Designed miniproteins, single chains, continued (4). Designs and how they scored, part 12

Each design is a single chain, and the fold is of that chain. pLDDT is the mean over its residues in the fold that is shown.

## One batch from the design tools (miniprotein)

Design m12387
Fold by ESMFold2-Fast:
Structure m12387 (fold): chain A 88 residues (1-88)
Amino acid sequence: NLTQVKQEVVQEMEQIRKDVEEATKASEKMSKKKGLELKRKTYDDSRDRYTKLGEIAKKAGDKEAYEGSEGFSKEFAEKSKELEEKLK
């Protein structure tokens, strides 16, 4: 059911966005290193969640949601890598 898949994709994308926003706010109350560690973990989790979302969308034939999810997954992977370099 494409309509149900679209609803699930939208709901998960909104939840990922909220989780990233909350983690960013929480990181501001932490030490520099702890804040970067939290952000990196959040970006890794977001990457994985978008990857799964892309698989679901692709299986359902939703090309737009698949391409969007793949784009976000790549973006969060790049952000995580940048933070990993700062944590060395």
Scores: mean pLDDT 85

Design m12388
Fold by ESMFold2-Fast:
Structure m12388 (fold): chain A 91 residues (1-91)
Amino acid sequence: MVEAEVEAPPGSNVPLRVRVKNLEDGSEIEFEVRRDAEGRYHAEVKILKYVSKESVDELLDFLYRLADASLTPEQRAALREAIEKVRKEIE
């Protein structure tokens, strides 16, 4: 079972911060989507608690699905890049 906390400023969906936790083992990740001065979107994904690659991959997949409901195509592209980067870093 997965739990998600979503935080966004009133009247805007950026900066968007989402924390996702696996309630079975306590693995936890956080992402933030931000907009720079040039109007480009940047995303960062942080592993707050690493239990296993399989658990973190499940959280990243869940995060991608949440992004489909909450983010614009441009914000989603930035998040996808951040997810792919994290997947390459975990063993």
Scores: mean pLDDT 73

Design m12389
Fold by ESMFold2-Fast:
Structure m12389 (fold): chain A 110 residues (1-110)
Amino acid sequence: STLEHAEEIAERLRELGYNVELLSGGEALQREIKSEILIVVVGASSAASVAKRLREKAPETVIVVLSADVTEETRKEALEAGADEVLSSSEPIEVAVERILEAYEKKKKE
């Protein structure tokens, strides 16, 4: 479910012309990140740790954390750690895409 949701978000962003990678937290930490937008699927308990390491590794990439169990605390901690957006897999695809595009625009202006 979470992976299928993430795949649909990634496909919609690619249709809009963005270079998007979809990886698990473990995969993203083991490889070079070359994309404009990275969607990383993680458990809520590891979201902040993964976000921090990915920001250090890919300072110019828009980092989007996607998890099934996002709380307000999880979102705040991951954003403070360096994620540009934090999304729940229960959020509508269209809302998720809009939030990612807002994060992308903010990142490019800074």
Scores: mean pLDDT 85

Design m12390
Fold by ESMFold2-Fast:
Structure m12390 (fold): chain A 91 residues (1-91)
Amino acid sequence: EEVEKILKEIDKLIKETEVSEDLLGRLISALAEIINILKNEEELLKKVNELVSKGKLQEALDLLEDAIKKYNLPKEIVEHLEKVRELLKKL
């Protein structure tokens, strides 16, 4: 329920917002929040948000990918991570 709402918000932001470091940071933080909701990964959320604040978006994405693989999270979350990764390439 909450996870589905966050994923829908990610899709809306990607569709309606110009690609920027701020947008990517918001999308990455939203993905970290999903993992925290599903797996109680508060330390991961904290580390990802710290990397985002430093502009280390690729490192933040790599941490999220590792967590997604570690917890075998649903394909829908993997697909959203890949969408964010493709947007990062446009910067």
Scores: mean pLDDT 84

Design m12391
Fold by ESMFold2-Fast:
Structure m12391 (fold): chain A 60 residues (1-60)
Amino acid sequence: SLEEIAQRAGVSKEAVEEALRILRETGDPAAAAQHLQDKYGLTPEQAAALVREIARALGL
């Protein structure tokens, strides 16, 4: 679930939902990771890990 992903990453559910929207609209994990870094202050490593977990949960 998105709530469990957010809890494990230490971010808001809103951050996960925004990253998911970008992934679905663009198909670009780098764009989703950049958004998380810019808006939520995640490190590149944290952003990439979160995007990978979201993609895995969706079977992407």
Scores: mean pLDDT 84

Design m12392
Fold by ESMFold2-Fast:
Structure m12392 (fold): chain A 89 residues (1-89)
Amino acid sequence: SRDQQIGDQIGRTGLLLGRTGAYFNNNRDNLTADQLQQLAQQLRDLRDQLRRLRSQSRDPRVRRFGDEMVRFGDQQYQDAMDQANRLQG
């Protein structure tokens, strides 16, 4: 179904988000402010894609899964931006 396809896309995008977040956390102290800003942009783009996918589904379970992934993406984006700002200030 369309909802299954959207759920699968959320899963794949969420996996990429998880890998990107892991890269950030594993390299946090070794990244420049510019690299952190680029990484934050990638995290924001993945979050925004998840938000769009979530909005295309009417299945409450798919929407909830998407909302959980969006919250994770928001946290990772904020952490990356906070680290970039610390290095610039």
Scores: mean pLDDT 89

Design m12393
Fold by ESMFold2-Fast:
Structure m12393 (fold): chain A 77 residues (1-77)
Amino acid sequence: SREQVEEFLRRAEEALAAVAEAARGLSPEHARLWLDYALQQIERGAEELVAQGADPELVREAVERLRRLVEETKARF
């Protein structure tokens, strides 16, 4: 449902913010690696959400937004 996708997006954004904050103490290379890993986990979670009956189009839009957020965050390291 839309509510499931919105909750997924909210939790993913919170998780990315936490990873970015934790990565402030790391080298730029290590910080980018952690963000890449976080995105990979998010994409797996998105696939599971679709498998559980979430709207694939809404999930795709959420993942695209999260990919953009990760790229913007990586550019700051």
Scores: mean pLDDT 86

Design m12394
Fold by ESMFold2-Fast:
Parts: sequence; C-alpha cells; structure tokens
Structure m12394 (fold): chain A 71 residues (1-71)
Amino acid sequence: MEEKIEEARKLLEEADRYGARGVITGNKEDLEKAIKLYEKALELFREANDEVGAQRAERGLKSMKELLEKL
C-alpha cells in the first residue's frame, strides 16, 4: 500500500506540472499527458484506498478534460 501511495503522489506531481504548462500555453500534448498521469495516479490512490488522493487526482483529470474539449 505504501509503495502505491508514493508512486501515485509522484504521478500526481508530474500531472500537475504538465497540466499547469498545458493550461498556460494551451498545449494539447501537455494536457493529454496530464490526463494520462492523473488517470494512473487515480487508479493507484483507489487501489491504496486513499480517498483524499483519489479525489485530488479526479479533480485534476476533470479540469484537464474540460479544458482540452474547449481547445
């Protein structure tokens, strides 16, 4: 469980970096990368039963998908 949470946190941090860059620049590739990273983080947080982490990843995923649809 601990290894999954740490991996999920690293993926979440990477997703936040790509997401922030994609939002600022309107870069679809960065937004798509962020989406994939948030999805992986969400899966790991759910497997680890980390509801707070899962909720954070889910919010990021939703925001990136909504922005990508509007580009």
Scores: mean pLDDT 84

Design m12395
Fold by ESMFold2-Fast:
Structure m12395 (fold): chain A 108 residues (1-108)
Amino acid sequence: GPPPPVYTTPTREQIEKAIGLEAFRDVDSPEKLYELAKKLAEAGADGSILLVTADGRVFAAYANGKEKGAAVIEETADGKRTVKSIGNTDEALKRAEALVEAARAQLA
């Protein structure tokens, strides 16, 4: 398939300044990923996070600080998606969807 897009992940320092170290280390669920993405957007920070689990779940988050928008997608191995969003999220949602698609292309 095509090479996956280059993902920009917030640095640990950026996350610690915006929301604190605890929220960074506990990103292992869609709920925690949504909380992180929301806090990054509210802090005016941009970022993308992609997590792929051993059981084939994909968790993608995009935060756009300029728009104060964030979107988080969980996709299960059978293709079911759960979407959570905050603010004006048209761009954040499109970017999160692209992250899920790129991860699936890499896993195929």
Scores: mean pLDDT 65

Design m12396
Fold by ESMFold2-Fast:
Structure m12396 (fold): chain A 57 residues (1-57)
Amino acid sequence: VVDKPFGALPYFPGLEDLLPPGRVGFVLTAPDGEKIAFVGYATSEEELANADYATPA
């Protein structure tokens, strides 16, 4: 599942520098409630959702 937008999350050090202007990213949360992955970036949240990030686990 997606907890909240990348810009609203405490991200890992350096991830903000990897996110170009006009792009968005997500952090996936495991069923255990543990953040397991930063997913990449896209021009919009819709593109990001269409990527592998939209799938749980």
Scores: mean pLDDT 49

Design m12397
Fold by ESMFold2-Fast:
Structure m12397 (fold): chain A 59 residues (1-59)
Amino acid sequence: KGEEIKKLADEMAALGREFWARQRAEDPDARAGNVDGKAQAELLKKTKPLADKMNDLMA
């Protein structure tokens, strides 16, 4: 259980890092406090199933 939760947390962190790498590639001046809502929605769609799996493992 703990290892599976850690793996999911690591995957979510990796998605966050990839998201910011992509934002910087598209806009070199992109910063954490200035993100397009559509890009945020896309990230949330990718992280939601991982968060749901974490909740299942913690139950």
Scores: mean pLDDT 70

Design m12398
Fold by ESMFold2-Fast:
Structure m12398 (fold): chain A 83 residues (1-83)
Amino acid sequence: PAEYLRRAAETVSRAAELIEQGKKDEAVKLLRDTARELFSEGGIGQAVAVGLLDLARYVENSKDPKKAAEYLREVAERLRQAA
């Protein structure tokens, strides 16, 4: 269970870095790809995957890259604390 939260935190942190680099589409793809991997594991992996898909949608719809990256860093910190 904790391993899925740590994996998600790492992915969300990397997505924030990609957004800061102007690579929004790559960040969305990374979040969705990780969500697909975790979804296939079932249980808690599926729940975490749903959260990552929601974050991907948030990033996709965001008009402010700096604010989006900041929010993702906060999410990553919360995921690490929950693990």
Scores: mean pLDDT 84

Design m12399
Fold by ESMFold2-Fast:
Structure m12399 (fold): chain A 69 residues (1-69)
Amino acid sequence: QVEDLLAEAQRHRELAEQHRKNAEKAIEMGKKGDEVLRKVYEGEAKNSIRDAELHERRAQVLEAEAAAL
């Protein structure tokens, strides 16, 4: 059971990393565009950061649950 919780936590950690990388790419793309494109990518980066934080929080909960067993 502990292994299942840790495996799910690891999956959430990997998803968070993907979202963090997506945010970095959006910021980089925004630097290459005009003002309008920059604002679009700023919004995309904010959404990706939020998604990363949600997955990181879920991983923490699962890791804590595993530690309690």
Scores: mean pLDDT 85

Design m12400
Fold by ESMFold2-Fast:
Structure m12400 (fold): chain A 58 residues (1-58)
Amino acid sequence: SEKIELEAEMSLVVMRLVLLGKKEEADKVAKEFNKALKAGDLDEMRKIIEEAKEKIKA
């Protein structure tokens, strides 16, 4: 399901942010994602992932 795919993608993004030394950003992103996950808001989950990917690029 899309929900499971988004959860998996977020886990990879969080791990990458931690590896890059961006642990504070990783924690914030994970908290926001969990909030969207509990709300069942797939659009917000996708948005959070895309924003986090930009943090990896920076």
Scores: mean pLDDT 84

Design m12401
Fold by ESMFold2-Fast:
Structure m12401 (fold): chain A 89 residues (1-89)
Amino acid sequence: SITLSPQLPDVKPGDTVTFTATSSDESEELLATLLGKNNGVERIVAQSYAGAAKTVTVTATVTDQEELYGEVHTQSGQILRALVTRLKP
């Protein structure tokens, strides 16, 4: 199973956010992606890859995104997604 980091409150432009995915399977390869969303359009902000590992982390500086999502792809073909934060106007 995969566990994703919790939602972050009170994030603003210029802040650094970290998204973490943890696997119960130590042999699972993990690709973590931070996605920014503006007006319904998603763009990759940052990615990180972990080989056979329990945990992958990806870190990025927040700019002008309305929402940030974390997404993890596993070697076994699972895709999990979580809202990281919503920026207030």
Scores: mean pLDDT 77

Design m12402
Fold by ESMFold2-Fast:
Structure m12402 (fold): chain A 93 residues (1-93)
Amino acid sequence: SREEAIERVVKALSSVEANEELMERMAPLRKKRAAGEEIPEVDAIILEIMEEIARIGQAYLTKGKEAAKELIKKFAEEKGATEIAEILLKALE
C-alpha cells in the first residue's frame, strides 16, 4: 500500500542502516522499472517517492534552499507525504 511505501521511506530517512538496506533493495527494482518490467506496487511507490526526493535535492543544489522548500510543500500536498516533507524541511533548517 501507499502507507507501507511512505513508512519504509520515513524509516530510511531516520536510520543509516535502514537507508542502506532500502537503497540495496531498490537498485535492481529501479533497473527493472526503467526497462519497462512490472515491479510490486509498494516498490513502485517507493521509487516514485525517491525520485521526488532526488528532484528536491537537485533543486537545492541548483536553485537554493527556498526553491527546495517550495518543491517539498508541493510534494506533501500532491503526494500526501506529509511526514517525509516534515523530515526534509527540518534537514534544511
Scores: mean pLDDT 80

Design m12403
Fold by ESMFold2-Fast:
Structure m12403 (fold): chain A 86 residues (1-86)
Amino acid sequence: TEEAEKLLKELEERKKEFEKWYEELKKLADAEGVQLPGAYEVLKKILEETYKKAKELIEKKKYEEAKKVVEEGLKEVEDLIEFYNY
């Protein structure tokens, strides 16, 4: 189904945004000369759980739910970045 391919592409774009925030968080920590043990582990867990859930939902053809899972994961990462950047 072409709709499935479109949703997968959109999911990949959302994943790239997620990865961009991770890179920004890492750059911030590097610039401050601090370690990211807690923040890194939380971010990594969010990434892994979001990816796993999204992939499982796509396999079950629950594309709208998969998109929401990615969007929620991106929001959690954004909130974490804001917490460390303020």
Scores: mean pLDDT 68

Design m12404
Fold by ESMFold2-Fast:
Structure m12404 (fold): chain A 55 residues (1-55)
Amino acid sequence: AVEQIKAETQALVAKIAALKAEMSKSDEETRQKLLAEQRELVDKWVERVTRLSKE
């Protein structure tokens, strides 16, 4: 459903914004961990949207 995809996308955008704010305050090592976390969030979002598209 379109509403679920919109909600998932809004949640992802908010989480990415929070991670970017944390990265701006973080050292290089922590920033690399946060970048990996951002990639995981995007991967999960793609998988979630793909499943919703099958319905």
Scores: mean pLDDT 78

Design m12405
Fold by ESMFold2-Fast:
Structure m12405 (fold): chain A 62 residues (1-62)
Amino acid sequence: MEITLKITVIGNTARYVVYEGKERVYSGVVTADSEEEAIEKAIAEAEKHLGRKPDKIEILKS
Protein backbone atom coordinates (compact mmCIF):
# COMPACT_ATOMS: atom_id res chain seq x y z
CA MET A 1 0.00 0.00 0.00
CA GLU A 2 1.31 3.48 -0.87
CA ILE A 3 2.67 5.52 2.07
CA THR A 4 2.24 9.30 1.76
CA LEU A 5 3.79 11.84 4.13
CA LYS A 6 2.02 15.24 4.10
CA ILE A 7 3.86 18.15 5.71
CA THR A 8 2.41 21.63 6.37
CA VAL A 9 5.06 24.23 7.28
CA ILE A 10 4.36 27.54 9.05
CA GLY A 11 7.59 29.38 9.83
CA ASN A 12 9.87 26.93 11.65
CA THR A 13 7.03 24.55 12.66
CA ALA A 14 6.11 21.49 10.58
CA ARG A 15 2.89 19.52 11.11
CA TYR A 16 2.99 16.12 9.45
CA VAL A 17 0.54 13.32 8.73
CA VAL A 18 1.33 9.81 7.48
CA TYR A 19 -1.22 8.01 5.30
CA GLU A 20 -1.38 4.38 4.20
CA GLY A 21 -3.54 4.77 1.10
CA LYS A 22 -6.40 6.97 2.36
CA GLU A 23 -6.03 6.00 6.05
CA ARG A 24 -4.33 8.40 8.48
CA VAL A 25 -2.00 6.21 10.59
CA TYR A 26 0.30 8.71 12.32
CA SER A 27 0.71 12.47 12.86
CA GLY A 28 2.99 14.85 14.70
CA VAL A 29 4.46 18.34 15.02
CA VAL A 30 8.12 19.39 15.04
CA THR A 31 9.88 22.72 15.46
CA ALA A 32 13.41 23.62 14.40
CA ASP A 33 15.61 26.67 13.85
CA SER A 34 14.54 26.97 10.19
CA GLU A 35 11.82 25.90 7.75
CA GLU A 36 14.24 23.52 6.00
CA GLU A 37 15.32 21.89 9.30
CA ALA A 38 11.66 21.51 10.37
CA ILE A 39 10.89 19.67 7.11
CA GLU A 40 13.96 17.41 7.53
CA LYS A 41 13.03 16.70 11.17
CA ALA A 42 9.42 15.87 10.21
CA ILE A 43 10.64 13.42 7.54
CA ALA A 44 13.09 11.82 10.02
CA GLU A 45 10.37 11.38 12.69
CA ALA A 46 7.94 9.88 10.15
CA GLU A 47 10.62 7.46 8.84
CA LYS A 48 11.47 6.43 12.43
CA HIS A 49 7.81 5.58 13.15
CA LEU A 50 7.32 3.81 9.79
CA GLY A 51 10.64 1.92 9.83
CA ARG A 52 10.91 2.87 6.12
CA LYS A 53 10.88 5.82 3.72
CA PRO A 54 7.48 7.11 2.52
CA ASP A 55 6.61 6.54 -1.16
CA LYS A 56 5.47 10.17 -1.56
CA ILE A 57 6.19 13.39 0.31
CA GLU A 58 3.85 16.39 -0.13
CA ILE A 59 4.95 19.74 1.33
CA LEU A 60 2.60 22.72 1.73
CA LYS A 61 4.27 26.00 2.73
CA SER A 62 2.20 28.87 4.11
Scores: mean pLDDT 83

Design m12406
Fold by ESMFold2-Fast:
Structure m12406 (fold): chain A 77 residues (1-77)
Amino acid sequence: KLEIAKRLAEKAAEAAKNGDFDTASQYARLALKYVEEADIDPETKEKIIKALQNSIDAAEKGDGETAAKYFEEAIKI
C-alpha cells in the first residue's frame, strides 16, 4: 500500500507541475488514503500525511511549485 501511495504522490507532483491542480489533488487524496491504511510506524505515517495535506492545500490554492515540492518530500519519506 505504501508503494502505491508513493506512486500516486509522484503522479500528483507531475500534475501539479503541469498546472493540473484538480488532478494533482485527486491523486494526493487517494495517496493519503493508502498511507492511512499502510502498516508503517506512526511517526513516519504522520510525516507523510502532513506532507500530503500541505501538498493538497497548496494545489487547491493554485501553488503548483509548492504543491510539487511537498509531494516530492512525501515520496522521499
Scores: mean pLDDT 79

Design m12407
Fold by ESMFold2-Fast:
Structure m12407 (fold): chain A 99 residues (1-99)
Amino acid sequence: SAPVPRSKVLELLERELEEVRRNSSPLEVRLYELLVRARLLMADYREGKTLDPAELERLAAELQEFADLLEATDPELAADLREAARALEEILAEIRAAE
């Protein structure tokens, strides 16, 4: 699939987050904000921007921790969090392999 530019990713994620904010608990809003941050970092990486490896590692760990916590109560959100964590871990591995 063709890469999506960061500006288009921002527009899509902002609309999704606004919908979540209207219909979700504060915890669910926080989790979707983490997903938005992950997707923006993925878009930045695809555009060749320099990323902080420590931020990628920290965010991936936080997403995985919440995915494990939510697996029994919200398996769809847990799957989304786990997919985002995996994508960030792959980016981190590529950055570390290139150094």
Scores: mean pLDDT 79

Design m12408
Fold by ESMFold2-Fast:
Structure m12408 (fold): chain A 57 residues (1-57)
Amino acid sequence: KEEEELKRRVELEKRFNARIDELAAQGKPDEVYRLLKLRNEMRRKGLSVEEMEAALA
């Protein structure tokens, strides 16, 4: 189902946002900027769930 993949992407995006928030709290603006750019590229390119997970790990 489309809903199943959407749920997985939503969970990955939540994890991505949580990581960005953690890095921002730690005062690492360069890493925050890198992750924001990567998140935007994931949305533009339509990266797979596996590619998104690799980017977070």
Scores: mean pLDDT 73

Design m12409
Fold by ESMFold2-Fast:
Structure m12409 (fold): chain A 77 residues (1-77)
Amino acid sequence: SSSDMEKQLKKIDEEADELVKKLLDDMHNEEKEAISNATSQSELNSNLLKLVGRSISRIGDIVETLLKKKKDVKKKA
């Protein structure tokens, strides 16, 4: 039913909010570590570029997973 679909989509949105919060907390902690562990400007730049690359990949995986879940809910309704 439409009501059941709305409840399932709301649960996915709540899961998305939790995943985004965790991602931001993890990124903040990794950034702090990258800054603290760098012994030169070149090392800091390298560490931050690697963090950005990993973060983009993680965001892509989360988005793909959530979009697939929403698509599956809509197809079964």
Scores: mean pLDDT 82

Design m12410
Fold by ESMFold2-Fast:
Structure m12410 (fold): chain A 76 residues (1-76)
Amino acid sequence: MTSLELLAQEGDTLTVRNTATGEVHTFRRSDAAAMMVALLREHRDVVMAELGWSEAELEALLAEAEAQAAAQEAAA
């Protein structure tokens, strides 16, 4: 499992360390949801294998997450 350690939070920026690899990742909190959707799309096979989800379940979740992100932007 990928384990992340929060190192810093500065405004819209989150800095985390992958405890398995020691690698440091920096990403924006405001676009973290969009980044997560993109990662799920790119690594769908791995996500399905790890979580035991079907392809249909993953695609439904991605579509719902994108719809919620669009609605959130429209509301903000």
Scores: mean pLDDT 64

Design m12411
Fold by ESMFold2-Fast:
Structure m12411 (fold): chain A 66 residues (1-66)
Amino acid sequence: MLSPETQERILETAKEIIAENPELTSLREVAERTAERLGVSVEDVLAVLSKPEAEKELLRTLLEAR
């Protein structure tokens, strides 16, 4: 189970990737780039990003980037 600190770092990194690449339409592509940047598994990133609170934060970031 990932630590709360690692979960927060995953979410913040995913938000940065979305802000840098607003053309991304796939959650999996965001997760793959986040996993590569942090050196964690794509499955661990997807588990964090699929939480309702994370989805809300990612949507907010995407709307602000567009």
Scores: mean pLDDT 78

Design m12412
Fold by ESMFold2-Fast:
Structure m12412 (fold): chain A 95 residues (1-95)
Amino acid sequence: SGPAPDLPSPEERGRAAAELARQAGRPDLAEKLARAAERAASEVGATPEAIAEAVKYGIENDLKEEEIIEEIRRRQEEVEEALRAEAEAAARAAA
């Protein structure tokens, strides 16, 4: 297999969050969501998946930047827990 693909930069994750806001008809939220996504990616290593889910939730619930960052952290933890559960299920199936 080739080398692992590079993960999107915090800035790229911010741009993706801004695009989600535009797609949801909320271009007024694009800058706020971009900042929240960039900070979460930098501060807690939040995955693009965790950011996307938290951003959608933030758009639907009109959350503040700090609340969106906290939701991203929460989603990141859920992603990590899901990956652990999947690995445990695979190990049991292989036994």
Scores: mean pLDDT 77

Design m12413
Fold by ESMFold2-Fast:
Structure m12413 (fold): chain A 98 residues (1-98)
Amino acid sequence: MAEGTEAALEAGRLYEQAVKDLENYAKKKIEDYPEVREGVEKAYQRAKELLEQTLAEAMDAGLSKEERIARIQQAYDEAKKLLDETYKKMVEEVEKRK
């Protein structure tokens, strides 16, 4: 019970930091290449939804603190990769249509 509460608080903190980092990252990418704004915003929204779903699953009973942290970290890595891949593909698409 007490340890489960600590694990839940830590997962929540990691989620908050991950969302903030992704938001800042997406904003910077849009500032660097404004033509991809709509696509990057859509990718960020999808990435945020992935993190929210993972946080909900990580809050399930029976997961250790380490397992909850690992799931959030993995989801963050996947979310950032999705954002990076979308950004690169959109930049390439814009350049090809030049």
Scores: mean pLDDT 77

Design m12414
Fold by ESMFold2-Fast:
Formats: sequence, C-alpha cells, structure tokens
Structure m12414 (fold): chain A 100 residues (1-100)
Amino acid sequence: KKTIIKAKNEEQKKQLTEILNQIDNDVKQAISKATSAQELADAVIDILDKYYPKLKKIYEESGLTLKEGAKTVLPRIAQGDRTAARLLGDEVGEAMLKLL
C-alpha cells in the first residue's frame, strides 16, 4: 500500500510541476503586457480559470481538495487594496503595486 501511494504521489507531483511551470510562464507574460492593475488581475484570473480544471482533476485523483485564494484577492488589489498586494508578496503583487 505505501509503495503504491508513493509512486502515485510522485507521478501527480510531476504533472503538477509541469502545469505550475505553464501557469508561471503565462503569468510572467501577462505582467509584461498589462498596463493597469485591473488588466493584470483579469489576465491572471483568466490564466487560473484556464488551468483550474486540470489542477482540480490532479488534486482529486490524489485525494486532495484544491482551494481558490487568488480569485478573491486579485479584484481587491485592482480596486486599490495595497495591503492585499503586499500580503500576496509575489511577482504579481509587486507588479500590481507598480500599476496602482
């Protein structure tokens, strides 16, 4: 049982890494093209929506639940919530602060 669970987790981790790399590349492209915080928020939400069904499937196959956090934070940052941008604390948060 432990050997089967480990092999399944390793395969799922590889698939997750590949999808996360695709998301990272798409997000970096969105940051380079965005001219406003709202445009960047919309682009990142669209990227997450594009990959969410595939991520959810991999999580469900691994017995895990995927939670949506970014979708609730990004619209608030676009509306001028600089505290939410600082709490995000990544390349997206920094780029949105620069566009505010």
Scores: mean pLDDT 65

Design m12415
Fold by ESMFold2-Fast:
Structure m12415 (fold): chain A 72 residues (1-72)
Amino acid sequence: SEEEQLEKLREAMKDAQATEGAKFVIGDSGLVMSEYAAQLLIKAKGQPVDPVTGKPVKWTPLELPEGYTVEK
C-alpha cells in the first residue's frame, strides 16, 4: 500500500540522516534528509513529497548536491 511504501521511505530517511553528504529540509515540517533519501523519494514518487503524508512539498536544500534540481 501507499502507506506501507511511505513508512519504508521514512525508515530509509532515518538511516540516511546519519550519512555524510548534502542535507535537505522537507517543506514546512522541518524534516531533514540526506541526498540519498531525496533521490529515493523523487524516483519513487516522480516529485518531492512528504514521506509521512505523501503530499507534494517543496524541499529547501541545506547544500545543493551536484546535478540536483527541483524547479517544477
Scores: mean pLDDT 58

Design m12416
Fold by ESMFold2-Fast:
Structure m12416 (fold): chain A 68 residues (1-68)
Amino acid sequence: MSLEEILEEVRKRIEEIIASESDLEKIQKKMQEVVDETIKKYNLSEEEKEKLERVALELYLQYEEQRA
């Protein structure tokens, strides 16, 4: 699986979490679990981790703003 496919899968999973959860604290917890699970599963390099964390953070900030 390419890095771009992994990032796309993580983005979709985060979007599903946000769509199904109303509690910001639960969303944050589940998003972090998805990131951690993905890093473990694919044994990501430091550069790949940085890209994944950036995508997750960007989505979180976008949706946190909508909840505030």
Scores: mean pLDDT 77

Design m12417
Fold by ESMFold2-Fast:
Structure m12417 (fold): chain A 98 residues (1-98)
Amino acid sequence: SLIDEANEKFAEGVRLYGEGKYEEAIEKLEEAARLLKEAGASDEELGIVYLALGLAYEKAGKLEKAIEAVEEAIRYFERAGSPLAVAAKAKLEELKKK
């Protein structure tokens, strides 16, 4: 299923991020985001994948893409009423100081 494939790609992306393989992590997380959107995943799930993308972009030195991804995560978390919006906003403030 699209959800199962998205969850697999997300898990692969998180693992690659933990291994310092940031470009490969970005590729898997971008696939996960695409599959979640196609599957009609929740705003909270989309917020989580975009936050992960923002973190991976930051580590890869892609600051502008990191900011865009975290801003997208904030929009999803705010629509979901998720407390993760607070953490995402703190990360956005950190990125804008670079």
Scores: mean pLDDT 91

Design m12418
Fold by ESMFold2-Fast:
Structure m12418 (fold): chain A 82 residues (1-82)
Amino acid sequence: FPSDRDRIIISVRNVRDNIRNRSTTLPDDVRTITNDRVNTIDNYIDIMRTSSDDDTRTIYTGITGIVNDTVNIFRDVTNSRS
C-alpha cells in the first residue's frame, strides 16, 4: 500500500486530537456533541486502516465535512462567549 494512506491517517489523527483538546474548555452539552464527532472520526480512521487508496480518499472527503461542522461549533460557542 502506498504511503498516501498513512499520511492521510496521521493528518486526520492530528485534527482529531486538536478537536478533543479544544473540547475540554467547552460547556458540557456542547462537549458531548464534539466528543461524538471525535468518536465518529475515530471509527473512520479504523475503516481507513483496512481500506484501499481510493476508499481512503473517499472517507477523507467525508471526514473533512465532519471537521468543518465541528469547527463551526467552536466558532459559534466562542462568538457567544466573547
Scores: mean pLDDT 77

Design m12419
Fold by ESMFold2-Fast:
Structure m12419 (fold): chain A 125 residues (1-125)
Amino acid sequence: APPPVTDPSRPPYRSPLLDYFLNVVLETLESHPMAFPFLRPPDLAAGPAYAEVVADPMDLETIRARVENGTYHSYQEVIDDLETMLENALRYAPEGSALREAALELKKIFDEQKKKLEELAKKLS
């Protein structure tokens, strides 16, 4: 499909919240020692069970590319993709697996960063 028509009445697609996400939140998650399973697109060929459980595969590289390419129309869309990434891992990964532990640790960090984003949003509104 063709890209959506740019609406001049809309605010700039790059907001202070998206800039904070790209430069602070995403950097913080990517640099975490347990982020390894989320740093690149999941290899759907490595396990047919993953593709059966996960309808919308997501990773930190894809999220970064979408922020940089202007694919997101709001900071909430980037939050939704990150939540999808973590939920995918929690649905697929069995209890006690390294992937589930990684997803839970990144979720804790993301929840803390979401609080900072909420405070930033309040200052900008």
Scores: mean pLDDT 71

Design m12420
Fold by ESMFold2-Fast:
Structure m12420 (fold): chain A 94 residues (1-94)
Amino acid sequence: ELKKELEEEEGLLDIEVGLARVLGLDELADLARETAEKIKKAVKEGKLEEADKILEEGKKRILELGKENGVPALAERIVELLEKIYELLKKLYG
């Protein structure tokens, strides 16, 4: 169940990242993807403090890029998905 929930949230993140790319917002798309991958790696390695730092810095930069590019709602959805993915990763690997 938790693995399926994680796959569903990761799929939703892929949709939002894809939308960012269609809009020409490659920096936002790349940052969202890199943040998700780095969090997943840190959690799997038992580095929860590092994962927390990656998420907080990623959220801050994503929200800033969203405002600068006139897509704050897209940035907010990406942040919510990253937070949900992080909670699911902690339940699976923590």
Scores: mean pLDDT 89

Design m12421
Fold by ESMFold2-Fast:
Structure m12421 (fold): chain A 68 residues (1-68)
Amino acid sequence: MSRELSKEEEERLEKLYKEANEILEKGQTIENLEKVIELIKKIEKEDKELSEMILEALEKYLKKLKEE
């Protein structure tokens, strides 16, 4: 199971979700999804577990869009 997030980690996650939502609201395109994945990879340097969870979900979604 994922560990319990600290308050600082929760704030970072909330900001990330807002940024990702803003990008996706402009269009659920492959380019926008790749931008979101790149943002999360930068966070991976500081919080590997959190970034791995989000990256896995986004990579699955991106793969599905590329196949359709």
Scores: mean pLDDT 65

